# Designs tried in a protein design run: designed miniproteins, single chains. Part 28

Each design is a single chain, and the fold is of that chain. pLDDT is the mean over its residues in the fold that is shown.

## One batch from the design tools (miniprotein)

Design m1009
Fold by ESMFold2-Fast:
Structure m1009 (fold): chain A 99 residues (1-99)
Amino acid sequence: LTPEEWREIAEGFLAAAEGALKRGDTVLASIYANMAAGFAIEAGDKELAARAYTVLGKAYFEDGDYEKAIKWYQKAIELDPTNEEARKLLEEAQKKLKE
């Protein structure tokens, strides 16, 4: 597959992960987000992979697993330091863990 084809597949799984989150299906969201991240990495698209890890973190956050949410938000920021959503969500998860 070309990098463009891997990106298209990753975007598809990312959209599916976001859809699952909206429905409260955190298990399906985490599966799709992991798939999206893997395909984004194959595409060489660190920004897309960071977006996928951000959604993965959101799935753990909704499940009350703040420690795992923090790990995935940190991974997203490592891949794309400009991802403001991941930074904001990291602070939110850290506040929840402190409570």
Scores: mean pLDDT 89

Design m1010
Fold by ESMFold2-Fast:
Structure m1010 (fold): chain A 81 residues (1-81)
Amino acid sequence: MDREKILRAIGLILRAIGEMIDLERLKPVDPELAEKALEEIERLLKEALEALKEGKYDEAVRKAEEAARIGEEAIKKIKAL
């Protein structure tokens, strides 16, 4: 059970990192929205990694999922301009 949560958290962290790369490339289109999203994602990923190290797997999944969601939403908003 814990292994599945660990792997899910890692997968979501990797997804969020990919979204951070896309947001860096989109900075020239909307710097304010991109920078704010990048800052929020970095904070949430740090919290998710700390939760993983402490064995708080449900918290790690929730924080990583929130980071990935913020990235996806920011990318969609910038591309819809």
Scores: mean pLDDT 87

Design m1011
Fold by ESMFold2-Fast:
Structure m1011 (fold): chain A 70 residues (1-70)
Amino acid sequence: MVEEQEEVGELIVKARELARKLEEQGKYEEAKKVMELVKDGIRAQSEGKFEEARRLAEEAVKLGKEALEE
């Protein structure tokens, strides 16, 4: 549904911001992992796999938050 697509987009933006903060802290490896999940999520969304895209975007945000808290 339309709201579901917007939610995935918001998660992707949030994950990108978390990756940027990780890079600023010198956590380049974790930032790369977050960006890989973002890339896979965008691909899944373009293929109409919205459930997979959401899971990938949520995982990217989770990894970014955990890495910043370490």
Scores: mean pLDDT 80

Design m1012
Fold by ESMFold2-Fast:
Structure m1012 (fold): chain A 81 residues (1-81)
Amino acid sequence: GGISTDAEGNAVITYGDESVEERELSGRLILAVLNAIAKEDPSKITLELLEEAHKRGVSEEELKRMLEENNAEEVWEKFKE
């Protein structure tokens, strides 16, 4: 990935074959959904959900912070293994 200009002179940020902006939007939505689930019932946050979120562009640091903010650090420790 990198920064380039399109034919119209707009700056384009890429991450592999997908734009970083598109990936960041998807990641923000996934984080919001996971945060809502964790606030209602942290036990519903599975390792598979964390793996899927990470694959969709959510960083490990963002996942860890979300889990810590919702008192679900135990799930993070299992994911970290």
Scores: mean pLDDT 68

Design m1013
Fold by ESMFold2-Fast:
Structure m1013 (fold): chain A 86 residues (1-86)
Amino acid sequence: SARARELLAEAYRLLAEAFEAAAEGDLERARELIDRAAELFAEAGLPESKVAARQAAAYILLVAASIDPEIGREMAEYYRKLAEEL
């Protein structure tokens, strides 16, 4: 549905913001944004297991981004593009 696509696009935009925040060292903001994205994935109708897997993957990548800010910037660009393609 159009609403589900809008929710998915917003979730991907929040993930992009999360990884931008991580690249700047704001890991607490990044975690909050990932959690908000997970809620939007659930509202979009993703199964609980898929929501949990996406949230876990984002947290794993957040750890990588905290070590290497370039990973944070690359992941932000990746999620921004996903939002634009919906």
Scores: mean pLDDT 89

Design m1014
Fold by ESMFold2-Fast:
Structure m1014 (fold): chain A 65 residues (1-65)
Amino acid sequence: SDAELEREIENLERGLAVAKETRSLTIAKAVIHDAKELLKRAKGELKERVEEILKEAERLAQELS
């Protein structure tokens, strides 16, 4: 359901925020993995939100590598 997807995206947004605050490569990589999985199911605006999170997580992971 969209409500379940939205909850998963919110959890992903929180994970990205934690990765940024803690400068954790491990958490950034986990966010990348989960974002790629959600992109298989997300459509429209939800897909755009996940794509944004993925881009930010990938940039962060590159900075921390």
Scores: mean pLDDT 89

Design m1015
Fold by ESMFold2-Fast:
Structure m1015 (fold): chain A 80 residues (1-80)
Amino acid sequence: SEETKKVALFNASLGVAILSLTLGGSLPPVEKLVKLAEEAGLSQETIDKLRKASEADREEALKLLREVEKEVVERLNELL
């Protein structure tokens, strides 16, 4: 479905962001992740966590993004 594709696309983009931070890089532009999350129909709580991650240090940002990843995987399991 279109919903499943949008959630999967967000999950892939989130994975790239997590990988970047894990390798000592910076968080990609949060506005792109927020737009994909909104298009995927994710909760306001999830969107708020993405915005907090953009303002956090690397360790806290990684923690927040991992929490979002867990929520997205649970959503994908409901759609598949």
Scores: mean pLDDT 83

Design m1016
Fold by ESMFold2-Fast:
Structure m1016 (fold): chain A 85 residues (1-85)
Amino acid sequence: DVLEKLSSEDPNVVIEAIKELKKKVKDEELIEKALPLLEKLLDDERIGGDAVREEVAELAEEILKVSKDEKLKKKAKEILEKYKE
């Protein structure tokens, strides 16, 4: 399951999961479940390296472009603001 892969200790598995979510960005229920996990990845010093952070930011930007759900857009904006810090 892609959501379980986001919790992996292997940054390569996490990156693959984020790329899979980017392909499924129109699945708003899946994205809603993924957003809290993506936010935690930005705080995770063990796997929150530049490559993971960049993939999280790219997914958040894609959510802002394609989502029709204002709550998902708001959360994606919060993730992007956190990434820029």
Scores: mean pLDDT 80

Design m1017
Fold by ESMFold2-Fast:
Structure m1017 (fold): chain A 74 residues (1-74)
Amino acid sequence: SAAARAAEEAEREALVEKARRGMEENRPEFLTDEMLEEIVESIRAMLEAIDLIKRYAKDPEKLQAEVERRIAEA
């Protein structure tokens, strides 16, 4: 449902924000703003993939259809 997706996105964004904050507070000397943003985007992409798998784990046919849809739209 839309409500379930909104809750999932909110939880994911909270985790991304927590990770960003932790890296900003304890920024190593070598970590540039560009590197930090790349890491944050990688974390977001990974969490999105995990959420997609969790959402469709009980229905492999729907997962397959969603993957095929995204490939066709790319």
Scores: mean pLDDT 77

Design m1018
Fold by ESMFold2-Fast:
Structure m1018 (fold): chain A 62 residues (1-62)
Amino acid sequence: SREEADRLFQQGLDALEQGDYDKAIEYFRKAAEIYDELGDHGGAFKSRMAALMAEEAKAAAE
C-alpha cells in the first residue's frame, strides 16, 4: 500500500541519518517497488533517487 511505501521511505531516511547506508538503500528500493505497483511514478522516482544518493554517500564514506 501507499502507507507501507511511505513508511519504508521514512525508514530509509532514518537509516541514512544514522549512517546505515545499506539499510537505507534497501528501504528506498523497497519503497520504489511499492510506489511503482501503485502507479505512483513520482513516489517511485523520488525513492530511486534517494537510493542513489544513499549509494553515493556509502561510496564517499569509504
Scores: mean pLDDT 85

Design m1019
Fold by ESMFold2-Fast:
Parts: sequence; C-alpha cells; structure tokens
Structure m1019 (fold): chain A 76 residues (1-76)
Amino acid sequence: AEALISLGDVYIKLAEAAKAAGDNKRATELYIKAGEYYLEARDYEKAIEAYEKALELDPNNEKAKELLEEAKKKLE
C-alpha cells in the first residue's frame, strides 16, 4: 500500500511538470496513472483528486470519468 501511494505521488509530480511544460496530453495521462495507483492502494480521496485534475485538462476523457465514478462509489 505505501509503495503504491509513493508511486502515485511520483506520477502526480511528473504530471505537474508536464503541465508546467505545456504538455496537457502527457499531464492528463500521468494524472490518470497516479489515480490508478491510489485506487489500487485504496486511497480513494487521492484517486478522486488525481482523476479530477486529469478531467480539468481533458474534460471528455472517458477513462478518467469512469475511474472517477468508481473511486467516488468506493468512498461512499
């Protein structure tokens, strides 16, 4: 669990760096990857935050929408 959260944190930093460089496509992919690691770690709040950041950059990303809804259901 700790290792998965640490991987998620690394991918968040990579996504933030990509976004700062103007690469919104890469940043979106990296935020989704971070969310996937948080979801596997059962850190649903961090997973939700990561997917919401992905959707800010790509509002029509179907994978991010589906994973966000899954994480929200697990939190309830």
Scores: mean pLDDT 86

Design m1020
Fold by ESMFold2-Fast:
Structure m1020 (fold): chain A 66 residues (1-66)
Amino acid sequence: MSAREEARRLARELLETPDPARQEELVRQLARLGREHDLPLAREAANAWAEGREEEMRRHLERIIE
């Protein structure tokens, strides 16, 4: 799976997951993927999560899936 495809998978799972512990795990994976493969939207989504900006994070995740 390409880095972009993996980011889309993680973004979809994160949007569907109500469990905070699972959300944290997925965000960590997305952040690492964004850093390792230079995916700006993945990094921005993870940063928004870390700063408690849930609405902005959701916007970035939806953009990744597009």
Scores: mean pLDDT 82

Design m1021
Fold by ESMFold2-Fast:
Structure m1021 (fold): chain A 85 residues (1-85)
Amino acid sequence: MSLEEELASLSDAEIKELLAHLKKLKEFIEEEVKKNPDDEILKKLLETVQQIIDTLEADPKDFKKIAELMEEAEKLLQEYADSKR
């Protein structure tokens, strides 16, 4: 299934759980940015996670935009992980 289809199938409770996880991830990334203020990948990741949160809290929810932002965040996470090898 596409990420957009999976997101569109989420219940209100599942969306709230996803928001809680994203807010924890944002806090973690904010701490990492403070440790590595010159890391542009971490800064982009923080911005992308904030946009996902904002879009999930919007009404109506743009699941296509959420899916695109989540794919971007996953790519940024992979780039960051690869930079630490």
Scores: mean pLDDT 80

Design m1022
Fold by ESMFold2-Fast:
Formats: C-alpha cells, structure tokens, sequence
Structure m1022 (fold): chain A 73 residues (1-73)
C-alpha cells in the first residue's frame, strides 16, 4: 500500500466515523423519547452502530501507525 493510498483510506474511515457519530447522536435522541418495544429495537441498533464505530476507530489507529512508520517520523 502506497503512502497516498493509505492516506486516502484513513480519510475515508474518518468520514465514515463522522457519519456514524451523527447517526448515533440522532438515535440516542430518538431513544430518549421511545418506550417499550420501540426502545428495545432502537437500543439494539444503537449497540450495532457503536460496535461498528469502535471497529473503525481500531482500524484507523492501525492505519495511522502504519503511515507513521512509512513516513519515518
């Protein structure tokens, strides 16, 4: 993977994380107003989005470390 390709992937993941953060915030606001079965469904979706965000943040950290090694900071 080239430095340019790695930087592009990092940017793509950062943009996806920002999208997930917006979705999570909106879903948390919906959860505050929800009751019963609807609240349960929203909670499951929220957990799924948070897990995806954690996975992307982990991938981002690994890619940034790889970039740092390639750039020889």
Amino acid sequence: MSIEELKKRIKEIEEEIKRLEKEIKKLEEELEKAEGEEKRKLLLRLIGLKLRKIGLEFELELLKEKLKKLEEE
Scores: mean pLDDT 82

Design m1023
Fold by ESMFold2-Fast:
Structure m1023 (fold): chain A 65 residues (1-65)
Amino acid sequence: KKEQEYANRLIAHVLRAIGAILDGDLETARRHVQEAEKLAKEAEKEGIPVDHSIIENVRKLIEEA
């Protein structure tokens, strides 16, 4: 399932970013957010809807840390 593959990879990067934030590793967190954003962009090019709010909220957590 194409949608499931994008969803799984995007969620994995979001979870890794959150974990990195909790560990104080903001550079690793930013890298995972960037990968999630790239995946969301590719999914949307293929007509797969993506909830950008999750990615945006994690990015804001990094900016506020």
Scores: mean pLDDT 81

Design m1024
Fold by ESMFold2-Fast:
Structure m1024 (fold): chain A 71 residues (1-71)
Amino acid sequence: KKEELEKKLGELWYKLEQIFDELRRQSTIDPELFEEARKLVEEIKKLAKELNDQATLDYADRVLRSLEALR
């Protein structure tokens, strides 16, 4: 169902925000936490593609680049 996918997408964004905040506070990036954030971005991109949501897909790509820049 579309509503279930939209709910999951919101939950994934919330988790990503929490992890991103934690990573930004670290002087040395935790590799396990970094990997979790990357997996969340990939899951968001997968759901965005299923929903044909180009705006979310583009935004997820930008978040992935920001995540890579934290290194």
Scores: mean pLDDT 80

Design m1025
Fold by ESMFold2-Fast:
Structure m1025 (fold): chain A 57 residues (1-57)
Amino acid sequence: GVADARRDIAQAEKAIAEGDAAAGLAASHNAVKTAREAGDEELERRARELYERALTL
């Protein structure tokens, strides 16, 4: 649900801030999945941006 997506996004943001590319990729990938399942286009877009950012670490 939306709460799971928000949690996964927060984990991705933390991992990216710490420079942990592997953790950032895993958390943002999970966030995209949970946001899609919730039908929340805003959270899905945010999760995808975090995934792309993690790829460039």
Scores: mean pLDDT 84

Design m1026
Fold by ESMFold2-Fast:
Structure m1026 (fold): chain A 63 residues (1-63)
Amino acid sequence: GPLLSPEEIKAILYLALGGFYLRQGDYEGAIESFEKAIEYAKKAGNEELVQLAEDGLKKAREM
């Protein structure tokens, strides 16, 4: 899209999905989603999204 790359959109969607699973107590689903968010955020070169996804992953692993 004109404002976001496809990789950025995927990172945002996986970040949102990770947050959803975390709230539902599905920690395995949260971990997988945050790992995918990190992958796409890195491909997008968006360091802020990488950090948010890594923070989410850490939180999911500590539950």
Scores: mean pLDDT 87

Design m1028
Fold by ESMFold2-Fast:
Structure m1028 (fold): chain A 93 residues (1-93)
Amino acid sequence: SLAAVRERIEAVVRELLEDPSASLDERLAAVQGAAGEAIRLLLSLGREDAALEVARLKVEFVAGALAEPERWRALARELLERILAILEEAERE
């Protein structure tokens, strides 16, 4: 459900991004996983436009995190917040 994917994204932000012991690779995998879940949900709802937007944001995030690894937390938060906004818009039909 839309609510379940939202809760999952919020859990990734809270539990993984705030863990100082997690490596960049582990965090990139978790953030990409959350984005993938949002894409899959949006596609199942027939929202191909929104799914494509999330996919593009995911690619932009990975490129940015690799270019500036020291900023990956800010970039991940920005990505996940944008995904949440897209999911809220999809919930409005």
Scores: mean pLDDT 79

Design m1029
Fold by ESMFold2-Fast:
Structure m1029 (fold): chain A 67 residues (1-67)
Amino acid sequence: AEEEELRRRGDRAVEAARKIADKMTPEQLEVAARSFREAAEKYSDNPVLAEGLRRVAEVFEEAAKKK
Protein backbone atom coordinates (compact mmCIF):
# COMPACT_ATOMS: atom_id res chain seq x y z
CA ALA A 1 0.00 0.00 0.00
CA GLU A 2 1.12 3.60 -0.63
CA GLU A 3 0.81 4.39 3.08
CA GLU A 4 3.23 1.58 3.98
CA GLU A 5 5.74 2.85 1.39
CA LEU A 6 5.53 6.35 2.85
CA ARG A 7 6.11 4.95 6.36
CA ARG A 8 9.18 3.02 5.17
CA ARG A 9 10.54 6.19 3.56
CA GLY A 10 10.05 7.96 6.88
CA ASP A 11 11.99 5.25 8.73
CA ARG A 12 14.85 5.54 6.22
CA ALA A 13 14.83 9.34 6.55
CA VAL A 14 15.15 9.04 10.35
CA GLU A 15 18.17 6.71 10.01
CA ALA A 16 19.76 9.03 7.42
CA ALA A 17 19.19 12.00 9.75
CA ARG A 18 21.00 10.17 12.59
CA LYS A 19 24.03 9.57 10.35
CA ILE A 20 24.08 13.19 9.13
CA ALA A 21 23.58 14.56 12.67
CA ASP A 22 26.86 12.94 13.78
CA LYS A 23 28.70 15.21 11.29
CA MET A 24 26.83 18.45 12.04
CA THR A 25 27.58 21.28 14.48
CA PRO A 26 25.03 22.16 17.21
CA GLU A 27 24.12 25.32 15.26
CA GLN A 28 23.46 23.34 12.07
CA LEU A 29 21.40 20.80 14.05
CA GLU A 30 19.20 23.55 15.54
CA VAL A 31 18.55 25.03 12.07
CA ALA A 32 17.77 21.58 10.63
CA ALA A 33 15.41 20.71 13.51
CA ARG A 34 13.54 23.99 13.04
CA SER A 35 13.27 23.46 9.27
CA PHE A 36 11.81 19.96 9.65
CA ARG A 37 9.37 21.17 12.34
CA GLU A 38 8.15 23.86 9.92
CA ALA A 39 7.85 21.28 7.12
CA ALA A 40 5.80 18.99 9.39
CA GLU A 41 3.36 21.85 10.07
CA LYS A 42 3.15 22.72 6.36
CA TYR A 43 2.33 19.10 5.45
CA SER A 44 0.01 18.50 8.43
CA ASP A 45 -2.77 17.42 5.99
CA ASN A 46 -0.66 14.29 5.33
CA PRO A 47 -0.40 12.63 8.78
CA VAL A 48 2.12 9.92 7.83
CA LEU A 49 4.46 12.41 6.13
CA ALA A 50 4.06 14.93 8.98
CA GLU A 51 4.89 12.23 11.57
CA GLY A 52 8.04 11.28 9.65
CA LEU A 53 9.14 14.92 9.44
CA ARG A 54 8.57 15.39 13.20
CA ARG A 55 10.66 12.30 13.98
CA VAL A 56 13.50 13.67 11.82
CA ALA A 57 13.27 17.01 13.67
CA GLU A 58 13.44 15.13 17.02
CA VAL A 59 16.64 13.35 15.90
CA PHE A 60 18.33 16.70 15.20
CA GLU A 61 17.00 18.22 18.46
CA GLU A 62 18.35 15.33 20.57
CA ALA A 63 21.71 15.38 18.75
CA ALA A 64 22.04 19.13 19.43
CA LYS A 65 21.46 18.58 23.18
CA LYS A 66 24.18 15.88 23.38
CA LYS A 67 26.94 17.99 21.73
Scores: mean pLDDT 80

Design m1030
Fold by ESMFold2-Fast:
Structure m1030 (fold): chain A 77 residues (1-77)
Amino acid sequence: MEELERAVAEASRAIAEAFDLADKTKGPLGKEIRRKAGELGTRIMEAASAGDPEAVRQATEEARKALEEFKKKIDEL
């Protein structure tokens, strides 16, 4: 798999996990998770269109970090 294709596949998995978490989370927190996933998904798409695997990987790391922070907030509910 090309490096860019690999980076996009990893990013797609992280964003899919974030949207799944948003769907399972009700109320304002679920809405915030969905909003963040959408913003990061757009940035990943733009980086991929520009042919920049490093930018895709950076956005993916931000998505994974945000996902872990949201999971902690859900566990505290």
Scores: mean pLDDT 81

Design m1031
Fold by ESMFold2-Fast:
Structure m1031 (fold): chain A 87 residues (1-87)
Amino acid sequence: DEELLKKAEELAEEGVKLLIEGKPEEAIKLYEEALELLDTLPESERVLSLKAGIYYYLGKAYEKLGKYEEAKEYYKKAEEILKKLGL
């Protein structure tokens, strides 16, 4: 489903921009929306790679909010996917 994958990519990119602007709560909402879309798609290398990136940025966003336990969990999710992909 190319339309949903493209929408998830656009949401993730907008989330990164919001995070750079110092808006971690708004970034988290976009990352969560992107993950919901990706969860409806078959697991492919592209889908898993995008999920890993989103989990990494969720970790950064929660870290900026001082929520270090949530940040740690998301960093672990990103690392697990990247290791599965051989990255």
Scores: mean pLDDT 87

Design m1032
Fold by ESMFold2-Fast:
Parts: C-alpha cells; sequence; structure tokens
Structure m1032 (fold): chain A 92 residues (1-92)
C-alpha cells in the first residue's frame, strides 16, 4: 500500500546516499530492497535493519548472491511494511 511504497522509496534513497546501488519495490505489504555492489559494512547494516524490522513485528529475509544483497520485508500491515523498509534503509 502507500506506506509500504513510501518506505521502499526512503530505503532506496538512504542506501544510495551510503554509496550503494539500490532498487526497492513494494507489492501490497511486501517490500523488496536490492543492493548491488554493497560493501560488507552495508550488508551488515542491511541485516541489522532486517533484525530491527523483525523485532517490530515484520518478517524479514536477507539473501546475498554474488554482488547482490536482497532484503524482503513481509508485514501484517501497510504501516509496518513501510516502517520495516525504513529500518533497513537506515541500517545501510
Amino acid sequence: GPLAQEGAKYAQEQAEKSGAKAEAKAEGNKVTITLTGATVAQQVGALSGAVAAELAGAEAEVKVSGDTTTVTITAPSDELAGEGARLVGEGV
């Protein structure tokens, strides 16, 4: 929904400010954040944000494949999906 979309946009902008190439997509209450060429520090930051999203009540999954780091946030509400995405973006 709208809050998940705003959170996705915020996460992409924060990751890009940190020097990462980032794309974020929202679909319902699910946000997918993809980082390309992320440093180890940025990958740890994304994982920390994912853990924070889980502590807030969302489900978070982090996958690293080659130079691509993908974080998927699945939440019971649009508001929590957006907040989860923001936490990931702030971590990077």
Scores: mean pLDDT 85

Design m1033
Fold by ESMFold2-Fast:
Structure m1033 (fold): chain A 82 residues (1-82)
Amino acid sequence: SEEKRKKAEELLEKAKEALEAGKYKEAIKYAKEAAELGVDDPELQARATEILAEAYEKLGKEEAAEDLRRAARRLRELARRR
């Protein structure tokens, strides 16, 4: 839906702003909300997952960040094939 897409885009921007401000927990919250709204959209999922990976890395959760980076690469491939 257009409303879900708009909301996910707003949440992704908030997540990026939080990430740049060093507010990693807020970035994770917004990115997860965006991913939930964009569950059937590989592009939105990839963008949200990339933010999650960076935030987890900044919080010292290296294994989780690496898993998320692998997931984001897979989602990016799915998005580009559409």
Scores: mean pLDDT 85

Design m1034
Fold by ESMFold2-Fast:
Structure m1034 (fold): chain A 79 residues (1-79)
Amino acid sequence: SKEEWKKFIEKLEKEVEELLEEISKIKDKEEKEKKLKELKEGFEELYKRLKEEIKDPELLKKLEELEKKIKEKIEKLLS
């Protein structure tokens, strides 16, 4: 249902935010960069799959906003 997809996207956002916080604490620059690249690639693959499954325009917009937010946070942590 739409409500189940909304809950899934909200849970995904929370889990990614928590993972980004943990990665941000890594002191070794090479390890941090590697983990950020792995997260980016994993999220991009998941995002492609979710875009195929989700047909609701409101949920797709929420997913696009999440993708933009995650990419911006990863870019800031890499700089």
Scores: mean pLDDT 84

Design m1035
Fold by ESMFold2-Fast:
Structure m1035 (fold): chain A 113 residues (1-113)
Amino acid sequence: SALEAALRAAAGGAIEALTVLYEEVKDIYPEIAEKVKKAIELLEEALSASVPEALALLREVLKLIDEIIEMLEEKKKTASEAEKKTLDAAIKMLRVVKKHLEALIAAAEAALS
């Protein structure tokens, strides 16, 4: 279905974005990298799930994205100016991913009602 295709495309795009972030933080912020990895694993599970199961997994991913953003904002407080620029870019990317996933979940839930 168009809805299933849209959810899979969104999950795939989120996996790509989070994989880039994982590579950037894995050696410097291992605690953040572990949460990013968990979000990727849930998104990969969503790719093979039914629509209702995928929506539940995407809601869990949104919670992890909020936690990751909070952790990155905390790291910005003590970071160098170069590191702050990298962290700010990551936070902005995560907020875009979050907004896209929220919009698709809302559209999917409306379509299933």
Scores: mean pLDDT 88

Design m1036
Fold by ESMFold2-Fast:
Structure m1036 (fold): chain A 60 residues (1-60)
Amino acid sequence: MYTFTVEVPDVETAERIAEEIRREYPNAEVRVDGNTLTVTTDLPVESAVGLALRVIGEGL
């Protein structure tokens, strides 16, 4: 289990990214708090880090 938190430009972006994460990783637990995304996943840390980088860098 791995938990990470990322900040995005606005709440609209956070909601959009959260929806995409839920689509790709149905077992992930995604919490949106304003412009902050907290993701708890049972993926290996490498995969969780990759997901966090996709959220921040590519903007999913």
Scores: mean pLDDT 73

Design m1037
Fold by ESMFold2-Fast:
Order: structure tokens, then C-alpha cells, then sequence
Structure m1037 (fold): chain A 65 residues (1-65)
């Protein structure tokens, strides 16, 4: 839904990723798996595996609704 997509965008912006503009574009294009993959790769450089996976999984679930 549009609401779930807006929540996904807020989640990405909160993490202040270097590639956030690219991630937001993927979300707008409906490329949920590509957006989640990019977020996971960026977060794995800065956070624990557990935290990175949790955030990426939450993003993917929001984008699939």
C-alpha cells in the first residue's frame, strides 16, 4: 500500500545510508527485493548482522504489502 511505502521510506531515511537516494528510487520503482538487498549490504558495514537483517527484513515486509 502507499502507506506501507511511506513507512519504508522513513525507515531508510532514519538509517542515513550513503546510498539512501538509490534505495528510495528502488522503493518508488517497486523493486522491493533490490531495495532491501542494498539496505542490508550498507548496514552490514556499520551494524551487527542481527540488526542489519532485522531492518532489511522489516523494509522488505513493508514493501511487499
Amino acid sequence: TEEAREEAKKLVEKENLPSKEEVLKLIEEGKAEEAAKLVLEELLERKSVEEAVEIAQKLLELLKK
Scores: mean pLDDT 78

Design m1038
Fold by ESMFold2-Fast:
Structure m1038 (fold): chain A 92 residues (1-92)
Amino acid sequence: MELAEEALRAALAGDYERAEALFLEAVEEAARAALEGDLEKAREIAEALGRAVGELAKELFGFSEEEAEEIAKRTAERVFALALRRAEAERA
């Protein structure tokens, strides 16, 4: 189901190993979508991961709503770029 939401729940529970595995799985799913030409799906996954990281920043580090939104946006942009690079490497 929602890998980003499961990663967030694992991290909030202190299961960082599982959270990392789920996060990486979601990035691979985004890369696969990008490889198939489904950039909309890749972006949706990246945005979901960004939201999860923003929520973690609020819950674990006490960041404000505004700071969390900025973190979510930057994370989504980085994850999407990473997914595109992974897809390009797989084509080569």
Scores: mean pLDDT 81

Design m1039
Fold by ESMFold2-Fast:
Structure m1039 (fold): chain A 83 residues (1-83)
Amino acid sequence: SELEKEMEEAKERAEEAARELIETGSPAVGQAARGLMEEMERAIEKYREEAKKDEKALKKATEVARNTLQAIEELLASERARR
């Protein structure tokens, strides 16, 4: 579905941005990025399971992925500004 594609795209972009933060940011920022990614993965797994019974759960998974991407991008922008 289109929502599943949007979710996977946002997840992939968040993973790429988180990887950059972990490799180039401070230890504290890297830990924050890891925590956000772990929470996103748990939430997406939960909502994908719920989507087997109710397709509307995919909207929640997509929102989680987008919110995580925004949070990671904000951390990345902050770290880039620090340099």
Scores: mean pLDDT 81

Design m1040
Fold by ESMFold2-Fast:
Structure m1040 (fold): chain A 82 residues (1-82)
Amino acid sequence: GKVIEERIGDVTVTVDEEKGTVTIKHGDRVLTYKIDPTNVAKAIGSILAIIGEQLDAERAGDKDLAEGYKIALKYAMELTKK
């Protein structure tokens, strides 16, 4: 496994492939999403939560945060592959 870090402005997306987590940091706000490919319902719930946060950021006009959640969604989908 590996840890991947991507930065978009002041937003940091960290992916831990061994833990199956995607973490988004924006200022003082840190959110971590667990993607367990053996628990499909929970993985879907995490993906929907990421989509919701992306849409909220887009509506707020926070382009960097929206792009950060878009990248987080991409990695969450990759973590669902067995």
Scores: mean pLDDT 84

Design m1041
Fold by ESMFold2-Fast:
Structure m1041 (fold): chain A 61 residues (1-61)
Amino acid sequence: AAEEAFKRAAEAIQRHLDAVAAGDSQGTAEANRELLKAVDEAAKRTGISPEQAVLEALKLA
C-alpha cells in the first residue's frame, strides 16, 4: 500500500537524523542514499513528486 512507502521514507529520515547526530560520516552517507531511494519509491507508488513525498513522510515521523 502507498502508506507503507511513506512509512519507509519516514524511517529513512529518522535514520539519517540519528547518523548526523552521532557524527557518523559513513552512516550519514548510507542513510542519505536510503532516504533518496525510499522517497523515490514513495513518489512512484503514489504518482506525486519526490518533494511532496518528503512532506507526506514528515507527517508520519
Scores: mean pLDDT 76

Design m1042
Fold by ESMFold2-Fast:
Structure m1042 (fold): chain A 91 residues (1-91)
Amino acid sequence: KKEELAKKGEEYRKKGEEAYKNGDYESAASHYLLAGEYYEKAGDYEKAAESYRLAGRAAVEGARSQGASEEELERIRALYEKGVEKALEKG
């Protein structure tokens, strides 16, 4: 059961990585968030935290490309950093 969830996490992580390489930061952030959720369900909190960090990076780059202010970028970073901290707290 946990092995199947971890495999789903890896599949979404790869999809996020490909979207990020293509400059599709919105899709990258969504896929990395799903990867984090699946790793969390699998009990792999370290990979969940890594996936949430990648999602945050993609979300910040996406917002920056759309002309977001520094205040908006800081708010986005804080949201994803909180998710990372929560995942690591469970491990």
Scores: mean pLDDT 84

Design m1043
Fold by ESMFold2-Fast:
Structure m1043 (fold): chain A 72 residues (1-72)
Amino acid sequence: MSNREKAAALAAAGNILYIASQDPLLSKEESIKDLENAAKLYREAAELTEDEEEKKELEKKVEEVEKEIKEL
């Protein structure tokens, strides 16, 4: 698997966990855990991508997720 393919897969996994964190049936603790895992996946994807625009978008997603965690 290339670094580009791996970055895309990690970003996709992060998106899945972010969506899962939005389930209103989850406890606050469960939502925070999913959000923290989504942020970690987005950071790893950002580190592997060589595309500066992709990197900025992934870093923005990390900031958005971290802001959401602080508001919970």
Scores: mean pLDDT 83

Design m1044
Fold by ESMFold2-Fast:
Structure m1044 (fold): chain A 64 residues (1-64)
Amino acid sequence: SDLFKDVNLADTIVRALREVGLPREKAVEVLKQLAAGGVDPDTLRRIARELGLSDEEMEEILAA
């Protein structure tokens, strides 16, 4: 796979969420919507890790 493509998507989303200054709770909701929309689970896990989300929050995102 194209590593640049994968890294670029995760980094872009992390930067967007940080720039907007979304509270943790709202960031989880956005990531749940991305999961429901079919975004790759590994990409979602990377974003959650970069944002410092807990394992419980990651489970909620992946269950969406």
Scores: mean pLDDT 74

Design m1045
Fold by ESMFold2-Fast:
Structure m1045 (fold): chain A 57 residues (1-57)
Amino acid sequence: DLSNDEKILQGLLETMATLSSEEREAVIAELEARKAKLPPGSPGQKQLEALIDALRK
């Protein structure tokens, strides 16, 4: 089994493939807001940054 984080990432990426550009940008904005609340340079912040980068493709 994938870790919970990997399952969440995979499910989110699959969902994002079906979203409009406007809906995708709304999700990215939410992830950026969550990233900003994490300690700078934390593993969680880096994971969210990688996810945001993947979603912008």
Scores: mean pLDDT 74

